# Designs tried in a protein design run: designed miniproteins, single chains. Part 26

Each design is a single chain, and the fold is of that chain. pLDDT is the mean over its residues in the fold that is shown.

## One batch from the design tools (miniprotein)

Design m935
Fold by ESMFold2-Fast:
Structure m935 (fold): chain A 75 residues (1-75)
Amino acid sequence: MSKQELIARAIGYELRGIGAELDGDGKAAAESYLEAGKLYAETGDLELAEKYFEKAIEADPSRREEYEKEKEKLL
């Protein structure tokens, strides 16, 4: 997968996360933001990766430990 394809997928997950937040679905928002964060980490955009890991934790705090471990592993 090219860097451009990874960025395009990350943006797709970002938009899905925003849509889920507007729908009141914090769990779906968190899952989408987590995937965006992972993809941004893979492209080397560590600032965006951290931002979306933080948004995932905010959307679903019950899974904070899982999301923080993923963040630490990738960043």
Scores: mean pLDDT 82

Design m936
Fold by ESMFold2-Fast:
Structure m936 (fold): chain A 63 residues (1-63)
Amino acid sequence: MKVEDEKSAEDYYLEGLKYFGQKKYDEAIEKFEKALQIDPNFSEALAFLNLARKKAGKEEIPP
């Protein structure tokens, strides 16, 4: 596309991967959810959303 007026589902998915790699799981979840809001059939975004939620759900008492 020659005009980038808005981010696509793939763009949000890639941003989610960057946050996921940085162990920023809450931010990764937000980006993957946005990707799925744009494309509900985006299987890769759903898989990483579930994985990021699992990582974020590791409850440890903060120091």
Scores: mean pLDDT 75

Design m937
Fold by ESMFold2-Fast:
Structure m937 (fold): chain A 69 residues (1-69)
Amino acid sequence: LSAVEEQLAAAAIALMAAVLAAAAGDAAAAIAQLKAAIAALEAALAVDPANAAAKAALAALKADLAALE
């Protein structure tokens, strides 16, 4: 995978882990995984700043994190 694809995959895995933690009632784990997904999307955008889907996902996840904190 390219560096962008690797970071996007990492973001997707972290987001799925956040959803599963939230479903289990583990807010701390959900927040930690959401932060990991945000970091992976920021890393993907550092390589490809024109990726509109990654920019939109990053904005949405940052809003979700702010709502949880």
Scores: mean pLDDT 80

Design m938
Fold by ESMFold2-Fast:
Structure m938 (fold): chain A 80 residues (1-80)
Amino acid sequence: MEKEARELARRAAELARRAAELAAEAEATGDEELRREAERLAEEAERLAEEALKLAPNEEVKKELQRIVAEAAARAGAAI
């Protein structure tokens, strides 16, 4: 479970970062399609983050994943 939880958390963080990049590009270019794609990636990141927290085997791992999740969500929200 721990390995799977960590992999999901890293994937969530990666998608959140990508969402933030696309959102910034959408703002710079005015591209509505890029903005929508950023929103989709942010939503997927949030879903994977929630899955990772559910799979955490103990409180220490949960705290680590929570930190990754919070950073991922903050990046996605800040960019959009």
Scores: mean pLDDT 75

Design m939
Fold by ESMFold2-Fast:
Structure m939 (fold): chain A 80 residues (1-80)
Amino acid sequence: KLSPEELLKKLKEALEKLKKGELSEDEVSEILSEVAKMAPEMSEEQFKEAIEIVREILKELGYSEEEIELYIKILEDYHK
């Protein structure tokens, strides 16, 4: 089982790979799925950091700000 700290590290590494064009769609889907699963187990500080990295990942993938905010709202609902 992935810890919140390990997930945050994985998210940061994924963003760096994405900026280099080295991250596959399957890898993105897996990482986003892990964020959703881990959300209820994260502290407020950890969750806020994860959300900021998710925003950057979705932005790099070409999603609109409206689409990104909708997805983040879903993750916030999982966290509560």
Scores: mean pLDDT 81

Design m940
Fold by ESMFold2-Fast:
Structure m940 (fold): chain A 66 residues (1-66)
Amino acid sequence: SEEANLYTAIALRLVGDELEGRVTPEQAELYRKAIDALKSGNYEEAAKLLEQAGDTETAERVRKLA
């Protein structure tokens, strides 16, 4: 499903960036909140959190689910 694909994409990006030290704790928290919003079906909230984290591409994909 597109929701499962988005969850996987966000999780993999977060893990990769954390391993490389490329995200701040604040940015990582935004990604985790976005994942929680996706799980709750709050696509608009998830998209806004992803935009705040700097991931406008994934935010656009989330908005297409709404």
Scores: mean pLDDT 74

Design m941
Fold by ESMFold2-Fast:
Structure m941 (fold): chain A 100 residues (1-100)
Amino acid sequence: SEKEKLEKEYEKVKDKLDEFTKNILDNLKKLDIESVEIDEEKKSITVNLKDGTKVTFTFEGDKVKVTVEYPDGSSGTVTFKTKTSFEIFKIAVKYVFLSK
């Protein structure tokens, strides 16, 4: 099954997640996720929450830009350094979404 394949991929990469990305994933597990959109060309992942909040992760070298767009139209962006690649984070986010 797709879920079993993703679980096996996650088991292979989970040790490659840094503490920053582990904390992000733990917070995402607590949120009501409506959908996840992946842009391979832009190396971005957008998590749409059921309350209308949108969280976008954009990977640029050793950095990830996290943009949060709130239902009221306000937004904020913070940039973090990470050792976790876009490909590894993509697998982890898909696993979190399908495990709900």
Scores: mean pLDDT 82

Design m942
Fold by ESMFold2-Fast:
Structure m942 (fold): chain A 64 residues (1-64)
Amino acid sequence: SDPKEIAEQLKKFAETLDNEEAKEKLLKIADDLLKAVEKGDQKKVEELIKEAENTVLEIIEKEA
């Protein structure tokens, strides 16, 4: 998985959301993920991807 592509997908998904808190959370994760990639912090990249996956799943389950 390309972390940059994941960040782009998170931003696109966030733009489809009506819930402001959920949108802000996804945008923050995407931004933090890009920063972790720039730093070369591989452990943080993995943690943020897992957080993104869990957050997306929770949003889909609650807002679908």
Scores: mean pLDDT 81

Design m943
Fold by ESMFold2-Fast:
Structure m943 (fold): chain A 61 residues (1-61)
Amino acid sequence: KEIIEKASDEALIETTKLMFGLEGLSPEEAKKILLEEYEKFSEKEQEALKKLLESVQKDLE
């Protein structure tokens, strides 16, 4: 959860696109979707999302 809240706008958009195939989202929309889905995810799915978001953030810088 904290990783989603601290992620850059670009990382939020790219992670949402990679996870759900959603395009044309604002950073606010992407963040909302990621936070809503994180609450519904299993522990394994939450860990996968965390790793993907960290990887995307690293690739952007």
Scores: mean pLDDT 78

Design m944
Fold by ESMFold2-Fast:
Parts: C-alpha cells; structure tokens; sequence
Structure m944 (fold): chain A 64 residues (1-64)
C-alpha cells in the first residue's frame, strides 16, 4: 500500500541519518514514520508503532 511504502521510505531515511550521526534529523523522520504507522490497521500497525517507538528511544538516548 502507499502508506506501507511511505513508512518504509521514512524508516530507511531515518536509519541513514542516524548512521551518519544526524540524530536530530533522524528523530524527525522517525516521528513522521510513527504518524504513518499509527494509520496502519491491525497487527501490522501495532508492530510498526512498537518498532518505531523503540528506534525513537534509541535516537533520543544519543541526544542526551
């Protein structure tokens, strides 16, 4: 679906930014990904939300 494609794109971009040490930009991309994940139905949406929230927590730890 278009939402799943957008989610995958945002997650990939956030991962690339985080790998470069660009944690503030990575956080913004993960936050956008989280909003898309919340729109996905069922177990797929729940799993995506949980995974993105974990990645956000990891990036936030790097910004402390």
Amino acid sequence: SALEEELARLVREAEELAAQGRYEEALKMYQKALEIAKQLPGSVGLAAVAEIERRIAEVEEKLK
Scores: mean pLDDT 86

Design m945
Fold by ESMFold2-Fast:
Structure m945 (fold): chain A 56 residues (1-56)
Amino acid sequence: MDEERRRAEELAGERGRAAMPPALEAIEAVRNGQPVPAVFSDDAVADIRAALEEFE
């Protein structure tokens, strides 16, 4: 019971921490003209590029 709860909290924390750096890394990669990791869909990459181009 406690072990299951602790693991759920650990996974939630890992997910939050893991989600932040990849998202920021993708935005910085697009800004610097570097390739975005394949984990991001082409639609997501295109959306980031369009947003940056539109608000340049």
Scores: mean pLDDT 61

Design m946
Fold by ESMFold2-Fast:
Structure m946 (fold): chain A 59 residues (1-59)
Amino acid sequence: MLPELSPETLEITREVAKALIGALLGAKSFEEGIELVENMKQEEIDAAVAEVEEELRKK
């Protein structure tokens, strides 16, 4: 549980989210996933997040 959102917690959450998005885009490691997302423009990141949410909704 996150009783309060600290800047440090938000930073960690962003890093984990980037790694997960990168993994879903084909990255083999957390570092590779983060690098892929960091090299994307914000528009591409937003599009990737929307696509990942659609993928997660499919079951």
Scores: mean pLDDT 66

Design m947
Fold by ESMFold2-Fast:
Structure m947 (fold): chain A 75 residues (1-75)
Amino acid sequence: MSEEELDAEIDEALGLIVAAILRKNGGTPEEFLEEVKRLAEKGRTRIARALVDAFEQAGYDPEWVEEARKVVEEA
């Protein structure tokens, strides 16, 4: 596995861990969107994308997921 592939795998795992923590703490759509914005602003766009994907799969409101996806795309 290349360094780039390994970094991508780590970022995906981190995004899933953040998603699990937010959901365990009863994470609101607002907290989810703020975390995505925070990660994107820090240049952690891959982690932010993994977080958005995890919440989409968990059945979060499509409007919040779409807004978060725009934040990642604009980063």
Scores: mean pLDDT 77

Design m949
Fold by ESMFold2-Fast:
Structure m949 (fold): chain A 123 residues (1-123)
Amino acid sequence: SMMEKELEKIKEELLKEYKEKYGLTPSDNDIELSSKILFEASKEEVDLELVRKLATEFVNSLIPPVVPEELRQPIVDKIVELAKNKDLESLKELLITLVGSQHLLNLGKISAEEAQQRIKDAL
């Protein structure tokens, strides 16, 4: 379908940006959730309740040292805000920053404090 083709295109663009910016191949879960969030936000009439549910699932998949409990709700709220405003570029950058910061922490290239600061700067 046209919707399936659009979602696949979003997945391909995200995979390219993860590789170019972080040298990262994201998990199937990270690519699936981030792509669905961007796809829903790209619609003429955005289902903000669905965006909030997807954003909550996405944030809950992130490791606590990168995203401590007190940042989870602010991140979900920011994703919903960006989707409501149709700021797809900032939304994409936030999603990539979240996964990319977790990846850099997992590689030992940044500290937990640096990862958290990167996320706070994206909010």
Scores: mean pLDDT 84

Design m950
Fold by ESMFold2-Fast:
Order: structure tokens, then sequence, then C-alpha cells
Structure m950 (fold): chain A 73 residues (1-73)
């Protein structure tokens, strides 16, 4: 049963990494749509994208760290 939990945690880790990669693919299009709707300048749009990317990177890092600690137990 312990092996089942370890396998599931590894699968979740792989899914999180895949979702982050897909977010990189779709994020510019999403940010462009938000920028157009809000009338943002190119500079403001770039700042928004950077902020969102930093947040997603931090969330992924925290989630991966949690999973790695659980796998290590």
Amino acid sequence: KEEEIEKKLEEVKAQLERRRALSDEYLPTYIDRVAKAKGLTPEQRAALEASVRAQLDTELENNLKYIEEELKK
C-alpha cells in the first residue's frame, strides 16, 4: 500500500510539471486578452505576465517541495 501512495505522488508531480509547461504555452495568449480588455500598455502587459509567471513558479515549487517531502517519508 505504501508503494501505491509513492506511485500516486510521483504521478501528481509529473502532472504538476506538465500543467506548468502547458501554462507557459497558453499564458501569453491569456495575458494578451486581459491586456486588450483592460487597455494595458505593452509595458504593463509585460509586467502582468512576469508577475503571473512568478506566482505560478512559486506555486509549482511549493507543491513539488511538499510532494518530495512526502515521498521521502
Scores: mean pLDDT 78

Design m951
Fold by ESMFold2-Fast:
Structure m951 (fold): chain A 74 residues (1-74)
Amino acid sequence: SEELEAERIRARIILHSLKKWVEENKDKLTPEQYKELEKAIEEGQKRIDSAKTPEELRKAVREVSEKIYEILKK
């Protein structure tokens, strides 16, 4: 559906921006934080690729963003 494809494109753009931010700020992260962030982004990309509904895509983005925030708060 059009909504599903639009949400998937939006989710991919968001994940790409998060990945870019992590790479650009690698010098400000501990090695452990960087590894956890890369893993969270990779898992998020897989969830986006397998999502079947717009709601699953929105949930995947929200949960990845929350996990990234938690890692950065350490």
Scores: mean pLDDT 87

Design m952
Fold by ESMFold2-Fast:
Structure m952 (fold): chain A 64 residues (1-64)
Amino acid sequence: AGQKVTLTATEDVTLVGDPLIKLEKGESLPATVLAIHSDGNILVRLETTGVTVLVSSSKVKVEF
């Protein structure tokens, strides 16, 4: 899917991708959702960097 969203960190979080990106609690990034995994991880592409990252749904808020 290609859903454009805003990701907001609900706690300090490391986004697992290439490169690794660290967000502090309350930071927001524009992204596109590529996949939602059964383990609670969301695969997103960050719009500003073009980096694809895997993030835990428990550590971020996704706004459509």
Scores: mean pLDDT 76

Design m954
Fold by ESMFold2-Fast:
Structure m954 (fold): chain A 85 residues (1-85)
Amino acid sequence: MEELRKRARELVAKADEYEKQASIAEKNGDLEKAAEFYRKASVLYWEAARLAREAGMSPEEVRQLREKALEYGDKAAKLYKKIDE
């Protein structure tokens, strides 16, 4: 259980870092990099939510991670659509 909690925290930290990189890329007009980093953040937040649930973290914490995964996944999808136009 401690190993799952540690891994969940590590995944959140990595996802937060990708979110920061995505935000910077988006501000600089690097839409392709922004989309890729938002996609990576979304995937890691989904994995973190799964491990958090298995580790017995609060339902509220699990929900917040899932909401972030959906939010950044949506941002990535919208940016990819703009790139393909």
Scores: mean pLDDT 86

Design m955
Fold by ESMFold2-Fast:
Structure m955 (fold): chain A 56 residues (1-56)
Amino acid sequence: SLEEKAEEVLRLMREHNLSPREAARKLGFSDEEIEAILKLLEERDRQQMEALFATF
């Protein structure tokens, strides 16, 4: 699933200090998959920002 692929990208980013696009490319995802993953990551980032704002 797309969510699992996004988690894999996040893991590689943490381990190798890579950009999201670079991590996705290193994992061998297609351009279409990379775009979908980046959109998912952006949505998660927005939600996480809102959650952080809610704590303060």
Scores: mean pLDDT 76

Design m956
Fold by ESMFold2-Fast:
Structure m956 (fold): chain A 82 residues (1-82)
Amino acid sequence: SAFEERLRELIAEAERLRREAETLADPRRRALVLATLEEAIRLAREMLEEKADPNDVMALFLYLAVAGGVELARHVLRRERE
């Protein structure tokens, strides 16, 4: 359940960042950030639907891809605000 809550939190954060990313001025950067967040949301939702086991190595790799994508998008958006 803690793992499912973490996935839901990542989806919520990715959706928030997606709304923020729509305001990016550079169309190529905007497209890349949006695509990254959409993929993270897709993978996280699939993991929730499939009841991914947090002790499974493949589930861990997918989780890291989701978390990494969200963090990268957050970093890009933070830099654009500065």
Scores: mean pLDDT 86

Design m957
Fold by ESMFold2-Fast:
Structure m957 (fold): chain A 61 residues (1-61)
Amino acid sequence: MKEEIEKAIEDLKALAELGLSVEEVEEIGKVLIKKAREAGDEESAKRVEETTKELIEKLKS
């Protein structure tokens, strides 16, 4: 699970650079957090949460 989430985080960062909206980043982040928590991987869930916050802050700037 952790490696799958890390790959998804990198994909999310790339998509944000290509023009993903703040709302789209939030939606994808929520899906990834849910998947990580369903797998019992709270560390990966927190990782996604932090990364989506960083991306949203960058997109707002």
Scores: mean pLDDT 79

Design m958
Fold by ESMFold2-Fast:
Structure m958 (fold): chain A 65 residues (1-65)
Amino acid sequence: MALEAIKAIQQGDYKKAAELLRRMAEESENPEASRLFQKAADYAEQGDSQQALEYLSQGLAVLNG
């Protein structure tokens, strides 16, 4: 799912990216990671690829740190 979200952002498919990021937030049991994925989805919906990728990266770091 994370790689699919990154690919969608890179391809400019912001609607798909936002959907995937919302799903990642819903599936995350870590509240901090969930919040970061929700922020990434909000930025993806706005077409802000840089902020979407930044918050996605932060959420993944919380899960993997």
Scores: mean pLDDT 84

Design m959
Fold by ESMFold2-Fast:
Structure m959 (fold): chain A 59 residues (1-59)
Amino acid sequence: SPSEAAREAIRLAKELVDQGYSVEEAIKKAVEKFRELYPEATETQIRALEHDLRELLES
């Protein structure tokens, strides 16, 4: 489901930042994971995920 794919993407982004990746690289890799888990993702869903991840990781 898109919700499960988003949870996995968020988890990955947090792990990557903890490992020393930049916020931008973490967002990029998390979006790639989201597309892998949910290939039917719309551009609107991708933009929403990018926005949520940026808010989360820049807090």
Scores: mean pLDDT 85

Design m960
Fold by ESMFold2-Fast:
Structure m960 (fold): chain A 100 residues (1-100)
Amino acid sequence: MSPLEKAILQFSLTTELSGLLVLLDIVIERSDDEELIEAARKTIEAIEKLSSQPNPTEEQIKELLELVEEVIELLRPKYPELAAEIEALVANFKEVWERL
């Protein structure tokens, strides 16, 4: 992989995480579901841990993906369209991560 291709993939990864962070913040601000808010907060903390490290570990990626899956399952009954948007972001994140 060329240095340019790696930089583009890293930029894509950062963009997907930023998008996810915005959606999770909306969940915290506008939801009255305490369980969903707690799951969203834990997911934001995991994203912040990843962004603070130059080389995230596979374990940290796995933890983030498990936390996001919990948020998706809690959103699905009331907000299936938002759950689908987050699922799409996660799918893109996984594809970009696998290429790095």
Scores: mean pLDDT 78

Design m961
Fold by ESMFold2-Fast:
Structure m961 (fold): chain A 60 residues (1-60)
Amino acid sequence: TGKLVRALRDIPKTSEESLAVKKGDVLEILEILDDFFAKVRNLETGETGIIPLEYLEEIE
């Protein structure tokens, strides 16, 4: 939905659909898939993938 979030932890890429991120990376939420996962774009790398919502912090 264009909302900006920050990764709270390092997250390794575990599948083709997932995204490797580093703690502190700024991500754009593209789609909320359910209560547990979102499709995001990493603004640092331009890559997209699915990551757990619980490791994301909303930024103003």
Scores: mean pLDDT 80

Design m963
Fold by ESMFold2-Fast:
Structure m963 (fold): chain A 79 residues (1-79)
Amino acid sequence: MIEEYEARIAADPRDAEAWTALGEELARRGELEKAVEAYDRAILVDPRYARAWANLGRVLERMGEHERAARMYAKAAEL
């Protein structure tokens, strides 16, 4: 439910969990580029939120950006 996560973000733009959940919903719908933007926001808000890094890697892999995906997975594993 994108609208629920957008409302959470509007109330608290530093809600890394809401940005990550928004990215997950966008990825489920096949909106991979928008999912990347949502995960980038989550990482900007909380660079130690490992779930956002791992999910960003998964979406990049689905987009064929394997080298970038590998770097994101490495970052998630480091946290």
Scores: mean pLDDT 86

Design m964
Fold by ESMFold2-Fast:
Structure m964 (fold): chain A 77 residues (1-77)
Amino acid sequence: SEVEEAAKKAAEEARKMAKERGLSEEQQEVLAKNAEETVRHLVEREGLSPEEARKKAVEEVRKSLERVEEVLRALER
């Protein structure tokens, strides 16, 4: 289905972003699973198209990674 294709693409982008930031394989899979669930949620409950849901899920992963980096930086102070 288009939803499953969008979810799979979001998961692959999430894994790539996590890997580029040096996260473990386990952390990469958690982010990939979260991206897939976000796509399904946005399509099923919010009525977004699969492609818009994919873009939104990828942006949420990006923001989450930026937030984690900010928190870790703050803990050094």
Scores: mean pLDDT 81

Design m965
Fold by ESMFold2-Fast:
Structure m965 (fold): chain A 64 residues (1-64)
Amino acid sequence: GSEEMNREIVKILRELDEGKISYDEAIEKLDKIEKKAREKGDGITEGVVLLSRAVILTIQRREK
């Protein structure tokens, strides 16, 4: 459900912050959740994924 997808998003962001996964891996995992949320019509989870991805890409761009 939506709560499970949101927990997975939080886990991805935590693992990225802890340096356990790369930016590319985090984006790939988020894209998979976005697809699942879209297929379920879960607009809130889609919004959370889009915001999370935008934050990650902004940080990645500023570090390079």
Scores: mean pLDDT 80

Design m966
Fold by ESMFold2-Fast:
Structure m966 (fold): chain A 67 residues (1-67)
Amino acid sequence: MADAELGKQIYKAAFAWRVKAEGWPAPEDMKPEFVREMLENPAKYGLPARDLTPQAIEDIVAYVESQ
């Protein structure tokens, strides 16, 4: 079951520095499918590997969809 509030906390912990330092779009400006692709294929987007479970990715996507 996807949890948008948990997804918000994971997003902030995993990506807060990149959003601040590199000007990544705010969650409300992102497409949920794009966020999923970035989290599943971080190397394609210059992201460091994160040990995210499939459930954590779904929770983050649910957070983005809720915006």
Scores: mean pLDDT 66

Design m967
Fold by ESMFold2-Fast:
Structure m967 (fold): chain A 61 residues (1-61)
Amino acid sequence: GAAEAAEAARRAENAARAALMLGRKDGSQTAHEYAEKAARAKTAEEAREYMLRASEAVGAG
């Protein structure tokens, strides 16, 4: 529902900001790009997908 979408968007944004800060410190451009895409996402689902990819890139980079 709408409440779940709003909550997912908030969690994705918080995770994207964390991934962005970590990616920037670790020098991972890929994590930074995915975090930026998550922050600019138009839907909660899209934001969550990019957030997950950003987290994976931070772990790999």
Scores: mean pLDDT 63

Design m968
Fold by ESMFold2-Fast:
Structure m968 (fold): chain A 104 residues (1-104)
Amino acid sequence: MSIKEQLLKAIELLKEGKYEEALKITSDLLNNRSEELNSNQRAAAALLRAIALKKLGKEEEAELILKSLRDAFSDNELVQKAIELIEEGKYEEALELVKELLEK
């Protein structure tokens, strides 16, 4: 499965409420395959991981990821908007922005 296909699968898993499975995919990509990720794929994986962590009640871990993304992608308006939506609990809207990010 390609990186893009794995990230799209993580989006579908989050929509289905399969948060631990989505967390596993995104954590594997970021921890074991980070050098294979382009900038947009890395941001997408981290955003999806943060959503999964928030849904699993791991708020502090999610906040650390979102803080790191805000700093690393300060000039990326799409990433900044996705972070805002996640912080507002607007997860479905955030997932649509992540999908858009992967199509670039």
Scores: mean pLDDT 88

Design m969
Fold by ESMFold2-Fast:
Structure m969 (fold): chain A 68 residues (1-68)
Amino acid sequence: METLSKEEQELKQIAILKAIAEKKGISEEEAIKIAKEVSGVEIDLSKAKEEEIEKTIAELRAQVAAAR
């Protein structure tokens, strides 16, 4: 199977955080701050295209909906 690149892994982490933030009623900014402080990883959103993030979030939402 194809291994995800570092950038793809970061995008998936961001998408997961946004999905969690939406369910918890927290802003995406707050979710990202928490992840940075907990994991110590810097997430650079300026290098992640909005379309790629939106697409990943949509895929994650579809997977969560299918697993309900």
Scores: mean pLDDT 58

Design m970
Fold by ESMFold2-Fast:
Structure m970 (fold): chain A 66 residues (1-66)
Amino acid sequence: MKNLEEGKRLLEQGKYDEAIKKFEEAIKEDPDNAEAYRNLGIAYIKKGEFGKAIPYLKKAQELEAA
């Protein structure tokens, strides 16, 4: 939870690269955390890296459907 919440704060501040690192850490701690994958995808969208965002958004959907 702490890395996910920190990542969200960084995302709100426009610190996208730092937010990405926090979401990656949240995924390492809980690989089933759909919210972390979704926020990682959003961070890549905010950077304009849509191609990188897509697989993370798909993973979030898979986890939410399970």
Scores: mean pLDDT 84

Design m971
Fold by ESMFold2-Fast:
Structure m971 (fold): chain A 58 residues (1-58)
Amino acid sequence: SRAEEAAAEAAAAMAAAKNAEEASQLGRTVLDRYSDLSEEELAAAEAAGVRALIDRGL
């Protein structure tokens, strides 16, 4: 689904970031492309990105 695509893309982008600030910027850029999703779906996608950062130790 589009929500799963947003979550996967946000997680991948944030996981590829060099630092937490860059990860935040990349995550926001990805989610901005999915602005048609509900607030709940966007929050879930953002959470997936944050999980990727935590898994990297950021």
Scores: mean pLDDT 77

Design m972
Fold by ESMFold2-Fast:
Structure m972 (fold): chain A 59 residues (1-59)
Amino acid sequence: MEKVERLREEAREARRNSEILKEEGKKSVTSQAAGDILEVGASANEMLAERLEERLKRE
């Protein structure tokens, strides 16, 4: 599987887990913080995947 597809899949999974942790964040401040961190990680992976995809299209 290509690196771009892997990064997009990891980003989707992290975003899904972030949403779950944010729901639990109503009961725990730690879960809310963990959810925020996963959301930032997902955004970084999405940006990296987009950048790599643009490079691959130019080959």
Scores: mean pLDDT 73

